Designed miniproteins, single chains, continued (5). Designs and how they scored, part 48

Each design is a single chain, and the fold is of that chain. pLDDT is the mean over its residues in the fold that is shown.

## One batch from the design tools (miniprotein)

Design m17648
Fold by ESMFold2-Fast:
Structure m17648 (fold): chain A 90 residues (1-90)
Amino acid sequence: SLEDLLKELSELRKEFVEEFNKIIQESLENKESAEELRKKLLEAIEKYKKKVNEIIAKADEADKKLLTELVDTELKRAEESIERLEEKLK
Protein backbone atom coordinates (compact mmCIF):
# COMPACT_ATOMS: atom_id res chain seq x y z
CA SER A 1 0.00 0.00 0.00
CA LEU A 2 1.03 3.65 -0.37
CA GLU A 3 0.91 3.97 3.43
CA ASP A 4 3.41 1.10 3.85
CA LEU A 5 5.73 2.62 1.22
CA LEU A 6 5.55 6.04 2.90
CA LYS A 7 6.46 4.37 6.21
CA GLU A 8 9.47 2.62 4.60
CA LEU A 9 10.58 5.93 3.05
CA SER A 10 10.16 7.73 6.40
CA GLU A 11 12.31 5.12 8.20
CA LEU A 12 14.93 5.23 5.42
CA ARG A 13 14.98 9.05 5.59
CA LYS A 14 15.57 8.90 9.37
CA GLU A 15 18.52 6.52 8.86
CA PHE A 16 19.88 8.77 6.09
CA VAL A 17 19.70 11.91 8.28
CA GLU A 18 21.49 10.08 11.12
CA GLU A 19 24.24 8.85 8.73
CA PHE A 20 24.57 12.33 7.16
CA ASN A 21 25.00 13.98 10.60
CA LYS A 22 27.48 11.29 11.71
CA ILE A 23 29.62 11.91 8.59
CA ILE A 24 29.69 15.66 9.37
CA GLN A 25 30.62 15.10 13.03
CA GLU A 26 33.36 12.54 12.28
CA SER A 27 34.78 14.75 9.50
CA LEU A 28 34.99 17.75 11.86
CA GLU A 29 36.58 15.65 14.64
CA ASN A 30 39.19 14.24 12.20
CA LYS A 31 39.82 17.72 10.66
CA GLU A 32 39.07 16.41 7.16
CA SER A 33 39.10 18.76 4.16
CA ALA A 34 35.87 20.24 2.78
CA GLU A 35 36.47 18.17 -0.39
CA GLU A 36 36.68 14.88 1.59
CA LEU A 37 33.52 15.78 3.54
CA ARG A 38 31.65 16.64 0.31
CA LYS A 39 32.69 13.31 -1.26
CA LYS A 40 31.44 11.31 1.76
CA LEU A 41 28.14 13.23 1.89
CA LEU A 42 27.55 12.75 -1.86
CA GLU A 43 28.25 9.01 -1.45
CA ALA A 44 25.65 8.89 1.36
CA ILE A 45 23.12 10.66 -0.91
CA GLU A 46 23.78 8.15 -3.76
CA LYS A 47 23.32 5.21 -1.36
CA TYR A 48 20.05 6.76 -0.15
CA LYS A 49 18.86 7.34 -3.77
CA LYS A 50 19.45 3.66 -4.61
CA LYS A 51 17.40 2.45 -1.62
CA VAL A 52 14.65 5.00 -2.31
CA ASN A 53 14.40 3.89 -5.96
CA GLU A 54 13.99 0.26 -4.84
CA ILE A 55 11.04 1.28 -2.62
CA ILE A 56 9.45 3.51 -5.31
CA ALA A 57 9.74 0.63 -7.84
CA LYS A 58 7.20 -1.31 -5.71
CA ALA A 59 4.54 1.42 -6.16
CA ASP A 60 1.76 1.75 -8.73
CA GLU A 61 2.52 4.15 -11.63
CA ALA A 62 0.39 7.01 -10.20
CA ASP A 63 2.04 6.70 -6.77
CA LYS A 64 5.54 6.48 -8.31
CA LYS A 65 5.26 10.06 -9.63
CA LEU A 66 4.13 11.42 -6.24
CA LEU A 67 6.84 9.53 -4.33
CA THR A 68 9.55 10.57 -6.82
CA GLU A 69 8.58 14.27 -6.48
CA LEU A 70 8.66 14.03 -2.65
CA VAL A 71 12.09 12.37 -2.67
CA ASP A 72 13.52 14.77 -5.28
CA THR A 73 12.54 17.69 -3.02
CA GLU A 74 14.30 16.11 -0.01
CA LEU A 75 17.43 15.28 -2.07
CA LYS A 76 17.60 18.86 -3.38
CA ARG A 77 17.50 20.14 0.21
CA ALA A 78 20.30 17.74 1.19
CA GLU A 79 22.47 18.97 -1.73
CA GLU A 80 21.78 22.61 -0.73
CA SER A 81 22.88 21.72 2.84
CA ILE A 82 26.22 20.45 1.46
CA GLU A 83 26.73 23.72 -0.49
CA ARG A 84 25.90 25.75 2.64
CA LEU A 85 28.36 23.68 4.69
CA GLU A 86 31.12 24.21 2.08
CA GLU A 87 30.59 28.00 2.28
CA LYS A 88 31.00 27.87 6.08
CA LEU A 89 34.26 25.87 5.76
CA LYS A 90 35.85 28.48 3.44
Scores: mean pLDDT 80

Design m17649
Fold by ESMFold2-Fast:
Structure m17649 (fold): chain A 74 residues (1-74)
Amino acid sequence: SMADEQARRLADARAAAERLAAELRKKGYTDEANQLLSEVEALEAQYRAGKISAGELLAGLLRLMSRARALLDA
């Protein structure tokens, strides 16, 4: 179902954000890693409170990870 596919995409995105935070810490970007995870948790809290859709949560997670990856590619 679309709901199962969306749940899988959200779980994959969360796991990817955690791996990205670990890579940031490895390269000395500890504050940026902590900020990434805090912003991820804030988006998940908004989703659980019904303030944003699952699609908006996924889009937000991907935007946060894109910004963090730009730091590693600089």
Scores: mean pLDDT 86

Design m17650
Fold by ESMFold2-Fast:
Structure m17650 (fold): chain A 63 residues (1-63)
Amino acid sequence: ASKEEIAKGIEKATKAGPAGARAAAGMAGNDLGADRESIRRAQELASKGAPGEEAAEAIFEGA
């Protein structure tokens, strides 16, 4: 998936609240094979309400 698609997915998951956003970031990171630290950072960003683009960027830095 593209970084843009992942960012949109995380943004949609924010409708379910912080837990939903965190889960979406974790799933995307694991699907891309990102490293554990990048996935954790992306989940933290998503759960704190950061833009989906920031969470997606963290995933791609570790992929």
Scores: mean pLDDT 77

Design m17651
Fold by ESMFold2-Fast:
Structure m17651 (fold): chain A 54 residues (1-54)
Amino acid sequence: DKARVRALLRAKVGDSLSDAQLDAATDTVLAQFDKDGDGTLDEAEWAALLDSLS
């Protein structure tokens, strides 16, 4: 879900992004990896996100 993606992105970038920038980045990531368009990530979509950030 959005909160977990946001937390993951915060962990990767630290405090270098504002809350607004982090929210925008989270929305972009969800749009890329949320393949069924329900606003959440399933296990496969979440794994793809983690692999892309490795």
Scores: mean pLDDT 74

Design m17652
Fold by ESMFold2-Fast:
Structure m17652 (fold): chain A 83 residues (1-83)
Amino acid sequence: LDETSQLLTRLGDLIDEYANGPSEEIRAELLRIAAQLGLTEEDVEGLVRAQRENSDELPESLLERLERLFEEGRKKLEELKAK
C-alpha cells in the first residue's frame, strides 16, 4: 500500500543528505531506491543538483516535485493518492 510513498520519502531524505554531505554509501542507497521508482542515475543527479542550488529550506519541496514527475509517468500513483 505505502510502498511507493515510503520509497519517495526515503529518496527525498537520501537526496537531502547527499546534497549536504556526499558519500558513496548514501549515493549507492539513493540509486537503489531511485531504480525501484523507475528513475535513472542521471535523474537522481539532476534532483541532487536542484536541491543544492535551490535549498534554502525543506527536502519536502523536492519530494513534492518528485511526486508530480512520477504522476506524469505513472497513472497508478493517482490511485494511491486518492486512497
Scores: mean pLDDT 64

Design m17653
Fold by ESMFold2-Fast:
Structure m17653 (fold): chain A 100 residues (1-100)
Amino acid sequence: SAMEKEGEKLAEELEKRLLELAEKARAGEITLQQLYDQAAELTLEFAKRLEELGFSEEEILKLLGRVARRVLSKIDDPEIAKAIEDGILDGVIRWLEELE
């Protein structure tokens, strides 16, 4: 469906943007704390965008989990990987708290 295609595009965009943040941290352009904060903010933003498209909570969590797994599989630095993983989790928790 058109909604499934838009969801896949958002997943691909989130993956790309998270990997760009990981590369900036690897290059020393941002700190691990900034990486965490920005990963959390991006995850929250994309969860809300998926919700606006009509995806269920379960579908969004599954999609974000798939993005997290793909991103983490491409990061060799364990400190960068942990900052991204923890940031994504924080973003998900913040999104779930806003659902009320």
Scores: mean pLDDT 90

Design m17654
Fold by ESMFold2-Fast:
Structure m17654 (fold): chain A 70 residues (1-70)
Amino acid sequence: MKEEIKEKAKEAARMVVTMERLYEAGTLSEEQLAEAEKKARELEAFLATLSEEERLLFYEYFKKAYEELK
């Protein structure tokens, strides 16, 4: 479970950084935005299945990955 949470957090961080860069560059397409929204909904559903402790682990991994990628 912890490895899955870490992997999901890294994927989420990579997605957010990519979307932010594309938006800032003015190159974000409607298709890329729609895919990001779909993945965000899937991630929200995943997070809803986690315990409070597991969600804290997710956000810690996410923040670390986001800071490293940004």
Scores: mean pLDDT 80

Design m17655
Fold by ESMFold2-Fast:
Structure m17655 (fold): chain A 64 residues (1-64)
Amino acid sequence: SPIEELERQYEQDKQTIEEVVQSLVDRYGQGQSQERQEQMRKSLTAAINDVNERYLAGKKRRLE
């Protein structure tokens, strides 16, 4: 179903987001403390996931 496809997309997107965030932390987190790098990872992951979840919720609404 279209809803099952969106759930599958969400799982794939979570993996892609983690990989992108790690690349950003590797580039911009150099010389930062371990705690700061972890905070950067969490903040970026949360922000990108929020945007993605809102986008997918909009798609799901159109399928109702």
Scores: mean pLDDT 81

Design m17656
Fold by ESMFold2-Fast:
Structure m17656 (fold): chain A 61 residues (1-61)
Amino acid sequence: SDEEIERLIREALRALFLALDAGRLSEAQFVAYAKGLADASRQGLEALRAEVARLRAELDA
């Protein structure tokens, strides 16, 4: 659903902004993750969930 896609994107972007602000992520990495989220959202909810999970795992490392 569009509402679930929007929620997942907002939460993922919040995590990316926090990592960027904390100096854990470069601007280039932020842009790469944001593009990945946009591409996954166009493929559908399942692809977006998988991308968000990958992103969170990398940020937690």
Scores: mean pLDDT 84

Design m17657
Fold by ESMFold2-Fast:
Structure m17657 (fold): chain A 80 residues (1-80)
Amino acid sequence: GSTKSAHDLAIDYLVAYFTNDEQAKARSLSAFAAEVKNVPELQTRVVKPVNTFLETFQEPQAKREQVIKELTQALLEQLQ
């Protein structure tokens, strides 16, 4: 099917973020926001995939926290 999970959409956003693909980033963010719009566990939908992705590349904790904050803020802006 054409429907991606919240985890897959978060990974798509991270790939777009680190490759500077603004169109892919916007599309992934919009789709991710739609998927998590009414989910109380936003923390699980954002933080877990970001931490898992960035740990694979051995990114420092401060960078992981920055990316989580930026993605969370961007998602909340899409939900308003």
Scores: mean pLDDT 71

Design m17658
Fold by ESMFold2-Fast:
Structure m17658 (fold): chain A 69 residues (1-69)
Amino acid sequence: SIEDVLALAAEFEEEAKLYESKGNYESAAIKYQQAADIYESKKSQLSPENIKKAKELRIKAEELKDKAA
């Protein structure tokens, strides 16, 4: 179900936060990107709140990629 897919995205987001808290910006960026990609794959079925969250995750992934470089 879409709920199961969104739960997977939430797991990637939690992993990303853990990597970020440890200063591993490369791994954090990858996990935020994976979470955002999952949300975007279901865009037609997303609530406005989930669409906003997907955008925030994409922005965070890009910021962390730049910081890691």
Scores: mean pLDDT 82

Design m17659
Fold by ESMFold2-Fast:
Parts: C-alpha cells; sequence; structure tokens
Structure m17659 (fold): chain A 71 residues (1-71)
C-alpha cells in the first residue's frame, strides 16, 4: 500500500539520521522511532510492542521527564 511505502521511506531516513547522529540521547529516540514504524508496517499495534519492551519504555519515560521539566 502507499502507506507502507511511505513508512519504509521514513525508516530509511531515520536510519540515515541515526548513522549521522552523535548525541546518544537522540540516537536512542531515533532507534525507538524506527522500531515503532517497523511494527506499524508489520500490521501490529506499536503501543503493544512498546509495553512488551522495557528498553523502549525507559526511552519514553526519559523523553516524558524532559518534557515535564520544561513546564
Amino acid sequence: SAENELLRRLIEEYREAYEKETDPKLKKLLELQIAILEQAIAGKDPLEYIKNNPEMLAIINEDNAEIEAEK
């Protein structure tokens, strides 16, 4: 489908960004974004994937803590 083609292209762009990124925090966020998009292409619920992967939950919790600190 057109949606799957777009998601595959976004994954490639995020992978290129990951290879060029030097900030370890941004690399972890890109890694999470790639995993979420890959689950979406597979027809799976990305939130279910995140719930079953504690490493991904840790990344999300760190991102949320930074957002709360900016309030």
Scores: mean pLDDT 72

Design m17660
Fold by ESMFold2-Fast:
Structure m17660 (fold): chain A 104 residues (1-104)
Amino acid sequence: SVSEVLDKGAEELSALFEEMVKNNESSEEQLLRLQVHVIAILSEAYLLAKQKNDKEAMELVGELAKKIAEIIKTGVANNESFETVHQKILAAIKEAREEIRRIE
């Protein structure tokens, strides 16, 4: 289901964050890797919703994408830690997943 794709994506993002901390990656590398993985997760979720002709799930995934873009933009502008940005992204995914699960 679309909600399961978002759950799996959240787990993958948590593992990615742990790896980036362990490897002492630069802020630029952390941001790039985070964005690439987020795009992959959201694309998979959106394409699955589209395949199922679930217009409501497509809309919710689209809104999640906009929300995550704003979290990243605001976080970078305000010099927030990547840990803070990561936690905000996970919270946004969890909220969207709960909404999608209610309509599945």
Scores: mean pLDDT 80

Design m17661
Fold by ESMFold2-Fast:
Structure m17661 (fold): chain A 60 residues (1-60)
Amino acid sequence: APRVFTPEEILAALRQAIEEGKPTLEAVAKRLGVSIGTVRRLLQAMGADSLEAAVARLEA
């Protein structure tokens, strides 16, 4: 079955990357098991134009 990520799953992976001190696209990609390009697409699909915008949403 094709893998589908929810915004909550993406934000959880981002939170873990922040806790490790490396809030990077590479760290999120590693945790989700996908490419960096896929992470960018997933962030855009949930309305975040950048990693920084996604981090701001998580911190709210």
Scores: mean pLDDT 73

Design m17662
Fold by ESMFold2-Fast:
Structure m17662 (fold): chain A 108 residues (1-108)
Amino acid sequence: MEEIEEKLSTLSPLDREMAEMVLSGLRAFLRRLGVPEEQTEELLKAALELFTEAIKKGLTPEAQEEFLERLRERLRELGFSEEQVEAFVAVARSLLAEAKAKYEEAKA
């Protein structure tokens, strides 16, 4: 948690809100799947790093797909089944859409 909180503290208020929303949603999903806390924290650290890269690119459709593809690779490395990977990516895609909508609303 400390490493995640430290990284979040370096983000702008809007970027931090978006990152916290995405991470919160992913954490809830992993807990429903019964993923141990240690693996959950490792995955969320990776997700935050990848999401920060997507934010730097302006959360474009291309940056969102890059994030989801790299997230799939990380989940496979951690031994998740293809069904679990697809379910997780679907949740992540939904959360990215909410983050993008919030970003565009704040920019307007």
Scores: mean pLDDT 78

Design m17663
Fold by ESMFold2-Fast:
Order: C-alpha cells, then structure tokens, then sequence
Structure m17663 (fold): chain A 70 residues (1-70)
C-alpha cells in the first residue's frame, strides 16, 4: 500500500470529486486486493484494511483534522 495514493484519495474525497464507484476502485487498487477477496474476508484483506486505516489516521493528523479515538 502506498501512502501517496491514500493521500491523493483523501484529498479527492474532501474536494467532493470522487464518486462512490471511484472510491471503491481506488481503495481496491491501494489495498492491492480484488472485490472477490474482500467478499471472502481473507486475512490479507484484514491486514490491508488495518494499513489503510493507519495511513488515513496519519493523513488526517497531518491536515489538522480530529481523528476519532478507538
């Protein structure tokens, strides 16, 4: 997973330029998984989701936005 791809996606979402379809496509590409793998709930998908959430948190902190506490 690439941090720069996650930053680009977050910026596009904040700008309202990404549709739900584009968001799903970008998320799958960033995670390096297929939609079928997500539906199957493999351990690799779980790992990619945790990596994505960590990067999103770091990006939100960098932008000065409040990060939801666990």
Amino acid sequence: MKREKVEELVKKVLEGKITNEEEIEELLEIMGVTEEEVRAGTPEVKKRVEELLTMVREILEKLGLEVPKR
Scores: mean pLDDT 65

Design m17664
Fold by ESMFold2-Fast:
Structure m17664 (fold): chain A 91 residues (1-91)
Amino acid sequence: MKRVLLLKSKSDRDDKLVELIKKLAEEKGYEIIEVTIEDPADFESILAVAKEYEDKVDLIVVTTFDAVEFLKENVSIPVLTIAEFLQLLRE
């Protein structure tokens, strides 16, 4: 079973999107670990959380596009956008 770190911002929009993604991922045999980021522009705090979970999960999914590119350069595991993860779940 693959484990996914899902990093989301503190917003109603992200909460609804995360609920949908968790349901689809669980149907495909993924385990979702959800962490809420208070400031999606604080890339250093986002990276610190990602580093804490890097050895515990198989991939990271982030709701903010800019943070995805930053994390791809700074972590050793795959980092996906919500759109990329949804595409993976459809395969």
Scores: mean pLDDT 78

Design m17665
Fold by ESMFold2-Fast:
Structure m17665 (fold): chain A 79 residues (1-79)
Amino acid sequence: SLAEKQARLRALVLASDPDALALLRSAEDHGERQRRAFEHAFKAAAILDLSQRETAEALGVSVGTLSRARREHRELGRL
């Protein structure tokens, strides 16, 4: 189900970094650690076949936040 995929996404990002959700939700620049959290989230979401909206909902961020992160890291946006 969608809810199970979203729960799995949260589990995967937290397994890579216990502060991942806080980093993804932060308006402050936390450098490479935050960029790595977005990278892991994008890869996991792609594997789980989640849309941008479904990914944003699962992570507790806006769709705009994900769009800006992908634009900033355009090489990850081709995922």
Scores: mean pLDDT 80

Design m17666
Fold by ESMFold2-Fast:
Structure m17666 (fold): chain A 100 residues (1-100)
Amino acid sequence: EEKEKKVKELYEKTVELISRAATLASQHPELEEARKLIREAVENLQKARGDPEKAKEYLDKAIENLRKAAEVAQKVDPTIAKILREAIENVEEMKKLVEE
């Protein structure tokens, strides 16, 4: 199904962006809280993939975790915040696809 393929592609791209942000955040001791939020976002993305019936709820939680992480990161490294915001856009697109 085309919709499922697109969700998978967005998921993979989102995980890649989050991984890059986490790697950059590991260089900043001040971003320990942001790294925790990034980890929680990944867990929620994995849960969304594993439970289609609750996917929208888990994607909303992932967006919230990523927004909080981006806010913390913005004060330390704006590049990390930018990458996290790109990840949020991808998660919002995934949510739109699973909504119907």
Scores: mean pLDDT 85

Design m17667
Fold by ESMFold2-Fast:
Structure m17667 (fold): chain A 72 residues (1-72)
Amino acid sequence: MLEKLKKEIEEFAREEARKLMEEGKSVVEAINEAVEAAEKRVEELDLSEKDKNEILLAAAFAAIEAALEAAE
């Protein structure tokens, strides 16, 4: 369950960061906005704070990778 949710939120963060880069956002802006969007989704989940933080950390790394890759 947690692993599936983690992958779903990671993929969402990647898509958001890529989309924001395509819209002309800077790498920092794309990462911050993608992470904020992922954070809002994670807040709605009925999970422990530890599990929410684990998912959000994975989403942040996914957003960073996607934004940096799109910048090249």
Scores: mean pLDDT 82

Design m17668
Fold by ESMFold2-Fast:
Structure m17668 (fold): chain A 74 residues (1-74)
Amino acid sequence: ALPPEVVAFLDSLVAKGILSAADRAAFAAYLAADPARLAEVQRLLAEGRLDDATRLVIEFDAERGMRLIEEGLQ
């Protein structure tokens, strides 16, 4: 399971309408599979860098979109 502070952060983004429930689930699974990225998010939250943590979520969505485009061009 993800750390409680990370879960609370993702839930806050969903509550604010920044992140959909589906994107939250995808990002949570991504963090669970990548300990280094999970550690980066935890560090940013511990340092109070909510803007940087939010940017990382946006970057994940952009990377996912790029992978779908690349797959569609095969």
Scores: mean pLDDT 74

Design m17669
Fold by ESMFold2-Fast:
Structure m17669 (fold): chain A 76 residues (1-76)
Amino acid sequence: ALSDEEIRARIREELLTMVYSEDEEEREKAEKVLLRLIQRHPELAREVLTEMSAHPDPRVAAAARAYLALLDQFFP
């Protein structure tokens, strides 16, 4: 089992992979892992995505905001 710190780190890693990876297959895999982490740990995901919505790279911030909106829709 992953600790809360490891789960937060994994959520950050997968979101960054989705934004920065040039490999479509890696991006698809990262998205599947991120969605699974969001489903299993919605509170930790909300914390990390809120943090990342303030990221200096607007691409990362936009991606984080999109997943926060998804979280609000399915885990209000």
Scores: mean pLDDT 85

Design m17670
Fold by ESMFold2-Fast:
Structure m17670 (fold): chain A 63 residues (1-63)
Amino acid sequence: SLDAYTDTSVEVIHTPDKIIIKETGTANTALIYVASLKAVGKEEGVVVEEKDGVTTVTVPKEK
């Protein structure tokens, strides 16, 4: 059933130095975003952590 793919939550947290993206569920939106950053050469300082269905991506902000 496609219902499993609608149960995705994305939280974006802004701090002065970084953006934190937390995703829970199956859509892999945060990983797609990381792939986009790599495609444009902006992967420097990006940290990805996956644990038990939660993907956390930390992206440094420009100063």
Scores: mean pLDDT 72

Design m17671
Fold by ESMFold2-Fast:
Structure m17671 (fold): chain A 101 residues (1-101)
Amino acid sequence: SAVARLRQAIATLEDQVKKIEEAVEKGDEQTAMIEMQNLIASVRDIVALLESLNAPQEAIDEMRELLEKMRNAYLTLDIEEAVKEFRKLVKRIQEILAKVA
């Protein structure tokens, strides 16, 4: 069901952001950067999923804005600040997905 796919997406995002946080705690900047790129790709795939489910346009537009903010944080912020921003953005994405489900 659509609800099951959205719930799975929420769980996947949580697991991915935890991997980023764990890599940073270990001082493994290379792994943290790779996992950030994986999270950005997952959010892009979630936008495509929402479009395929004919989700509300407002939700799709906000998800696209959050994806842009993630890309910008990855490119412009120090790794510790990028991780904090990613956690904040993931929390907002999870709220949107829960509301659409």
Scores: mean pLDDT 87

Design m17672
Fold by ESMFold2-Fast:
Structure m17672 (fold): chain A 89 residues (1-89)
Amino acid sequence: MQSLVEQARRILREMEEIVKRLEDLNASQEVLDRARALLAENRALLAELEALTAAHPDSKEALLQAIGLLLRMIGNLIDLELLLREVEE
């Protein structure tokens, strides 16, 4: 389960780099607001994931919930990467 937390932290770091890249490209305020909203949601999901894994490190039920949170974080990363591609095109 700890490896899921490390993957989630990696996703968050990658998203922070993408948001900075969008700022450096002088993306529109609308794009920056959407990007920051996705980052904020993943920060909240990471906090939920860390709390869940700390409280229930050996729980199979907690593992399934943690996987669900990680999948949501991956979806938000994909959405953010699509925003970056549209700005770079």
Scores: mean pLDDT 86

Design m17673
Fold by ESMFold2-Fast:
Structure m17673 (fold): chain A 109 residues (1-109)
Amino acid sequence: ARAAARAAILTAAEAHLTLRRAARHPTPLSAAMAEEARAVLASLPEAARAAGRRVADLLAALAEGRLTAEELGRRTGAPAVAEALLAAENADDAAEQAALDTLLDWALA
């Protein structure tokens, strides 16, 4: 099911973002979270891990200011992904979920 594939990619993306954060801000807590994230990634299919890494790298670059929403649209070849993320930037949980679903659908393609 498409929903199950999206959930797997989102889980992988969250794990990759946790590993990136722990590498940048090493603390005992972040080290424990990184170990849990590695275990999660090891339990997922390779395709989900790879797609989740692509999502995590884009989200991290956007959050860090290394990537603009316009550049995100160019890199993904899907301006609608950038538009969805911009719409969610100051929006409620429903708008954020819709933006995430759009990005996960791109990663599945």
Scores: mean pLDDT 74

Design m17674
Fold by ESMFold2-Fast:
Structure m17674 (fold): chain A 89 residues (1-89)
Amino acid sequence: MEKIEEFLKVAEEIEENSSSDYETAQKLRELREKYGFFFAIPDKPLTDEEKEFLLAYLDIQRERLKEQGLLNPLTDEAFEKRKEEIKNN
């Protein structure tokens, strides 16, 4: 299994099975440490793998906010801006 696909699967399982935002955040932090990926854009050029991972993760986060009814125009614009920054890195 590709590293990013395994990460995303485990991240979804954490969010589905976690009973609180705190538990979700804690387990996702541990998952990031395990895979060596971070959701922050580094100030150095991104690899193609890092770009693909960050773009996929942002799309998943956007869909989760949409499902929860928390996606508003300002939040959506912030996701689009971040995706554009990643693509142009």
Scores: mean pLDDT 66

Design m17675
Fold by ESMFold2-Fast:
Structure m17675 (fold): chain A 86 residues (1-86)
Amino acid sequence: DEEIKKLKEEAQKLAKAAVQALKDGKYEEAEAYVKKLEEIAEKFIELGYLKEAAGIYMLISYFYEKLGKPEKAEEALKKAEELLAK
């Protein structure tokens, strides 16, 4: 599916950009990339790709932890766990 492939590539680019922004101390820019990752994860949910969405939410959790926002990290991790529940 072209749409799924595009979303996956976009998520990978955003994740790399977030890592680079964190390394550069650009925390506001890093958080903006994380918010875009949340949008991609929601699109995966809407399309029924729950496992892929859960993977992105696990990445979001990691980034929020690195940004010093543990509450948001916990919210993202819980969202990933809920998506993986059968």
Scores: mean pLDDT 88

Design m17676
Fold by ESMFold2-Fast:
Structure m17676 (fold): chain A 85 residues (1-85)
Amino acid sequence: AAEVRRAAEEIAREIERLRQRWAETLPKLEEKIKNTDLSEEERKELLEYLELVKRLLATEDPMEQLELLKEALGVTEQEIIQEIE
């Protein structure tokens, strides 16, 4: 519990650091995805991933950010904690 909360707060700080950088690049990536000759499946996957990233950057709650990051990476809370230590 305490370890998970601490990891979420560390992740939140990292996300905040990246927020400014990603705010400038996300619209350009979305435009590239829409304008690139991709299969329907590839386009859908990339757009769904972009929506997840946008949602992650829009939230300020550390626990919600951790849940979204778990979804994006397909990993467990323990795996994330190990990576940031």
Scores: mean pLDDT 67

Design m17677
Fold by ESMFold2-Fast:
Structure m17677 (fold): chain A 73 residues (1-73)
Amino acid sequence: SKKEERARNGVLGSTSPAGAATTAKGLAELGIISEEEARRVIDEATRPGASAEEAQRAVAEAAKKGGVEAPEP
């Protein structure tokens, strides 16, 4: 339900955007994605009002552009 999703996003939101930003930086350091892609992912993941799922999706999309499968929850 939407209430469960909101509660889940609230819990993950305190960690998920920071985790997504860290993952994006790591992918750029490995040369899997460009610094511009990493910055875009960080901006999307740390945007005020962004959900944890949006942050995870941004990371997954960037990783796929680099030819690497991102872990799916």
Scores: mean pLDDT 62

Design m17678
Fold by ESMFold2-Fast:
Structure m17678 (fold): chain A 70 residues (1-70)
Amino acid sequence: MKEEKFRHVLEQLRENAEFAIKNKDIEQLKSIRKVAERLKEEARKMGFEDVQKEAERLINEIDEAIKKLE
C-alpha cells in the first residue's frame, strides 16, 4: 500500500473533523477519531512514521475539540 493513499485518507479525515467541529457534532468527531486510530495503527505497521505522527496529531486535535464541546 502506497504512503500517498494514507496521506489522502488522513487529509479527508482532517476535513471531515473540521466540518464536524464547525457543526458541533461530537458523535461524528468520535466516529472520525476511531478511523484515525485505525489509520495510525496501520501506518505504524507499514513503517510510515510521518503519517503515524500526523494521525496522532489529528487524534489529539479531535480530543481537544470534544473536550471543549462537552
Scores: mean pLDDT 84

Design m17679
Fold by ESMFold2-Fast:
Structure m17679 (fold): chain A 79 residues (1-79)
Amino acid sequence: DEKKKKVEEAEQELGETIRRSTREAQAAADRLRATEKAGKENPSTAEEAIAQARADLAALVDRGVDEATKLSKEIRELK
């Protein structure tokens, strides 16, 4: 069944997309932690860098959720 094969491939793509987005978000979170740690030594530049890193992490999480939600809806419509 060609339709069933397409559903399985889309489910694998969703899993890979979630995995990739999660890794990128984890890397951004690690970067935020490193920036916070370095900020204890450079307080004036640190607050702006920390705020930017937090905003970047939040944007990555939001994009990942949106992509996963869209793919999940497409898979449900195919089932």
Scores: mean pLDDT 79

Design m17680
Fold by ESMFold2-Fast:
Structure m17680 (fold): chain A 89 residues (1-89)
Amino acid sequence: MEERIEALRVLARLAYQRVKNGEPPLTVAEAARALGLSQRGLAELLGVPLSLLRDFLAQLEGLAKLAVESGKFSEDEFVELVVQGHFGK
C-alpha cells in the first residue's frame, strides 16, 4: 500500500517537473527507471494493465498541464492532489 502511494508521488512530481520545464512527456521506460522497476513491475505496483501504462502516464501529464497552466498549484500541492484522488478511498 505505502509503496504504491510513494510510486504515485514520484510519478506525479516527475510529470509536474516535465511540464514546468517544457520537457517531453514522461515515457513508460523513464517512469519505470525512475522507480528502479521493470515496466511490468511498475504496472503491477500501480494496479494498471501493462497495455494501459502509456494511457495512465498521459492522463497524469494532462493533470500536470492543468495544474501548471493554472499557476495555482505548487509541485507539492499537485502531488498530494494526485495521491488523494487515486488512493484516498
Scores: mean pLDDT 81

Design m17681
Fold by ESMFold2-Fast:
Structure m17681 (fold): chain A 72 residues (1-72)
Amino acid sequence: MDDLEAFKKKIDKLLENKDLDSLKKEEDKVKEQIEKLKAKIEENPSPVDLWELHEKQELLDYIKEAIEKLEK
């Protein structure tokens, strides 16, 4: 579903405002969520958790692109 679109809009706003600190905070939060999901999947994998992991990885990539644009 388009839950990713709402998050991308938030990241786009931070990029437009050149809010590098907030972008890095969002990156750290998503990284931590990914680590927790990976641990959960390793113990008891479910289709929902696998889908959520994929979604979080896409969000992390989007944040990294925004940070790179501001740092270059």
Scores: mean pLDDT 80

Design m17682
Fold by ESMFold2-Fast:
Structure m17682 (fold): chain A 75 residues (1-75)
Amino acid sequence: SLVRTLELVREMAEDEDVKKSLADAVEAIRAGDFEAARKHLEDAEENAQRMKNKSLSVTTLSVLEAARRAIAEAE
């Protein structure tokens, strides 16, 4: 599940801005608002690039890329 994967990454995140962007993306996906979901995933990507934990940053960015592709295919 895309939502489950994003929630897992949010739980692992150490940065509050990453957590918020991921939470907003999950809410948008659950609401079927894929336009808002894409914007929140873009915000999460920008925030993830600034993470202090670089290994977690790489993992987060990989998951966000997969999520954006999944949303594009769903539309």
Scores: mean pLDDT 82

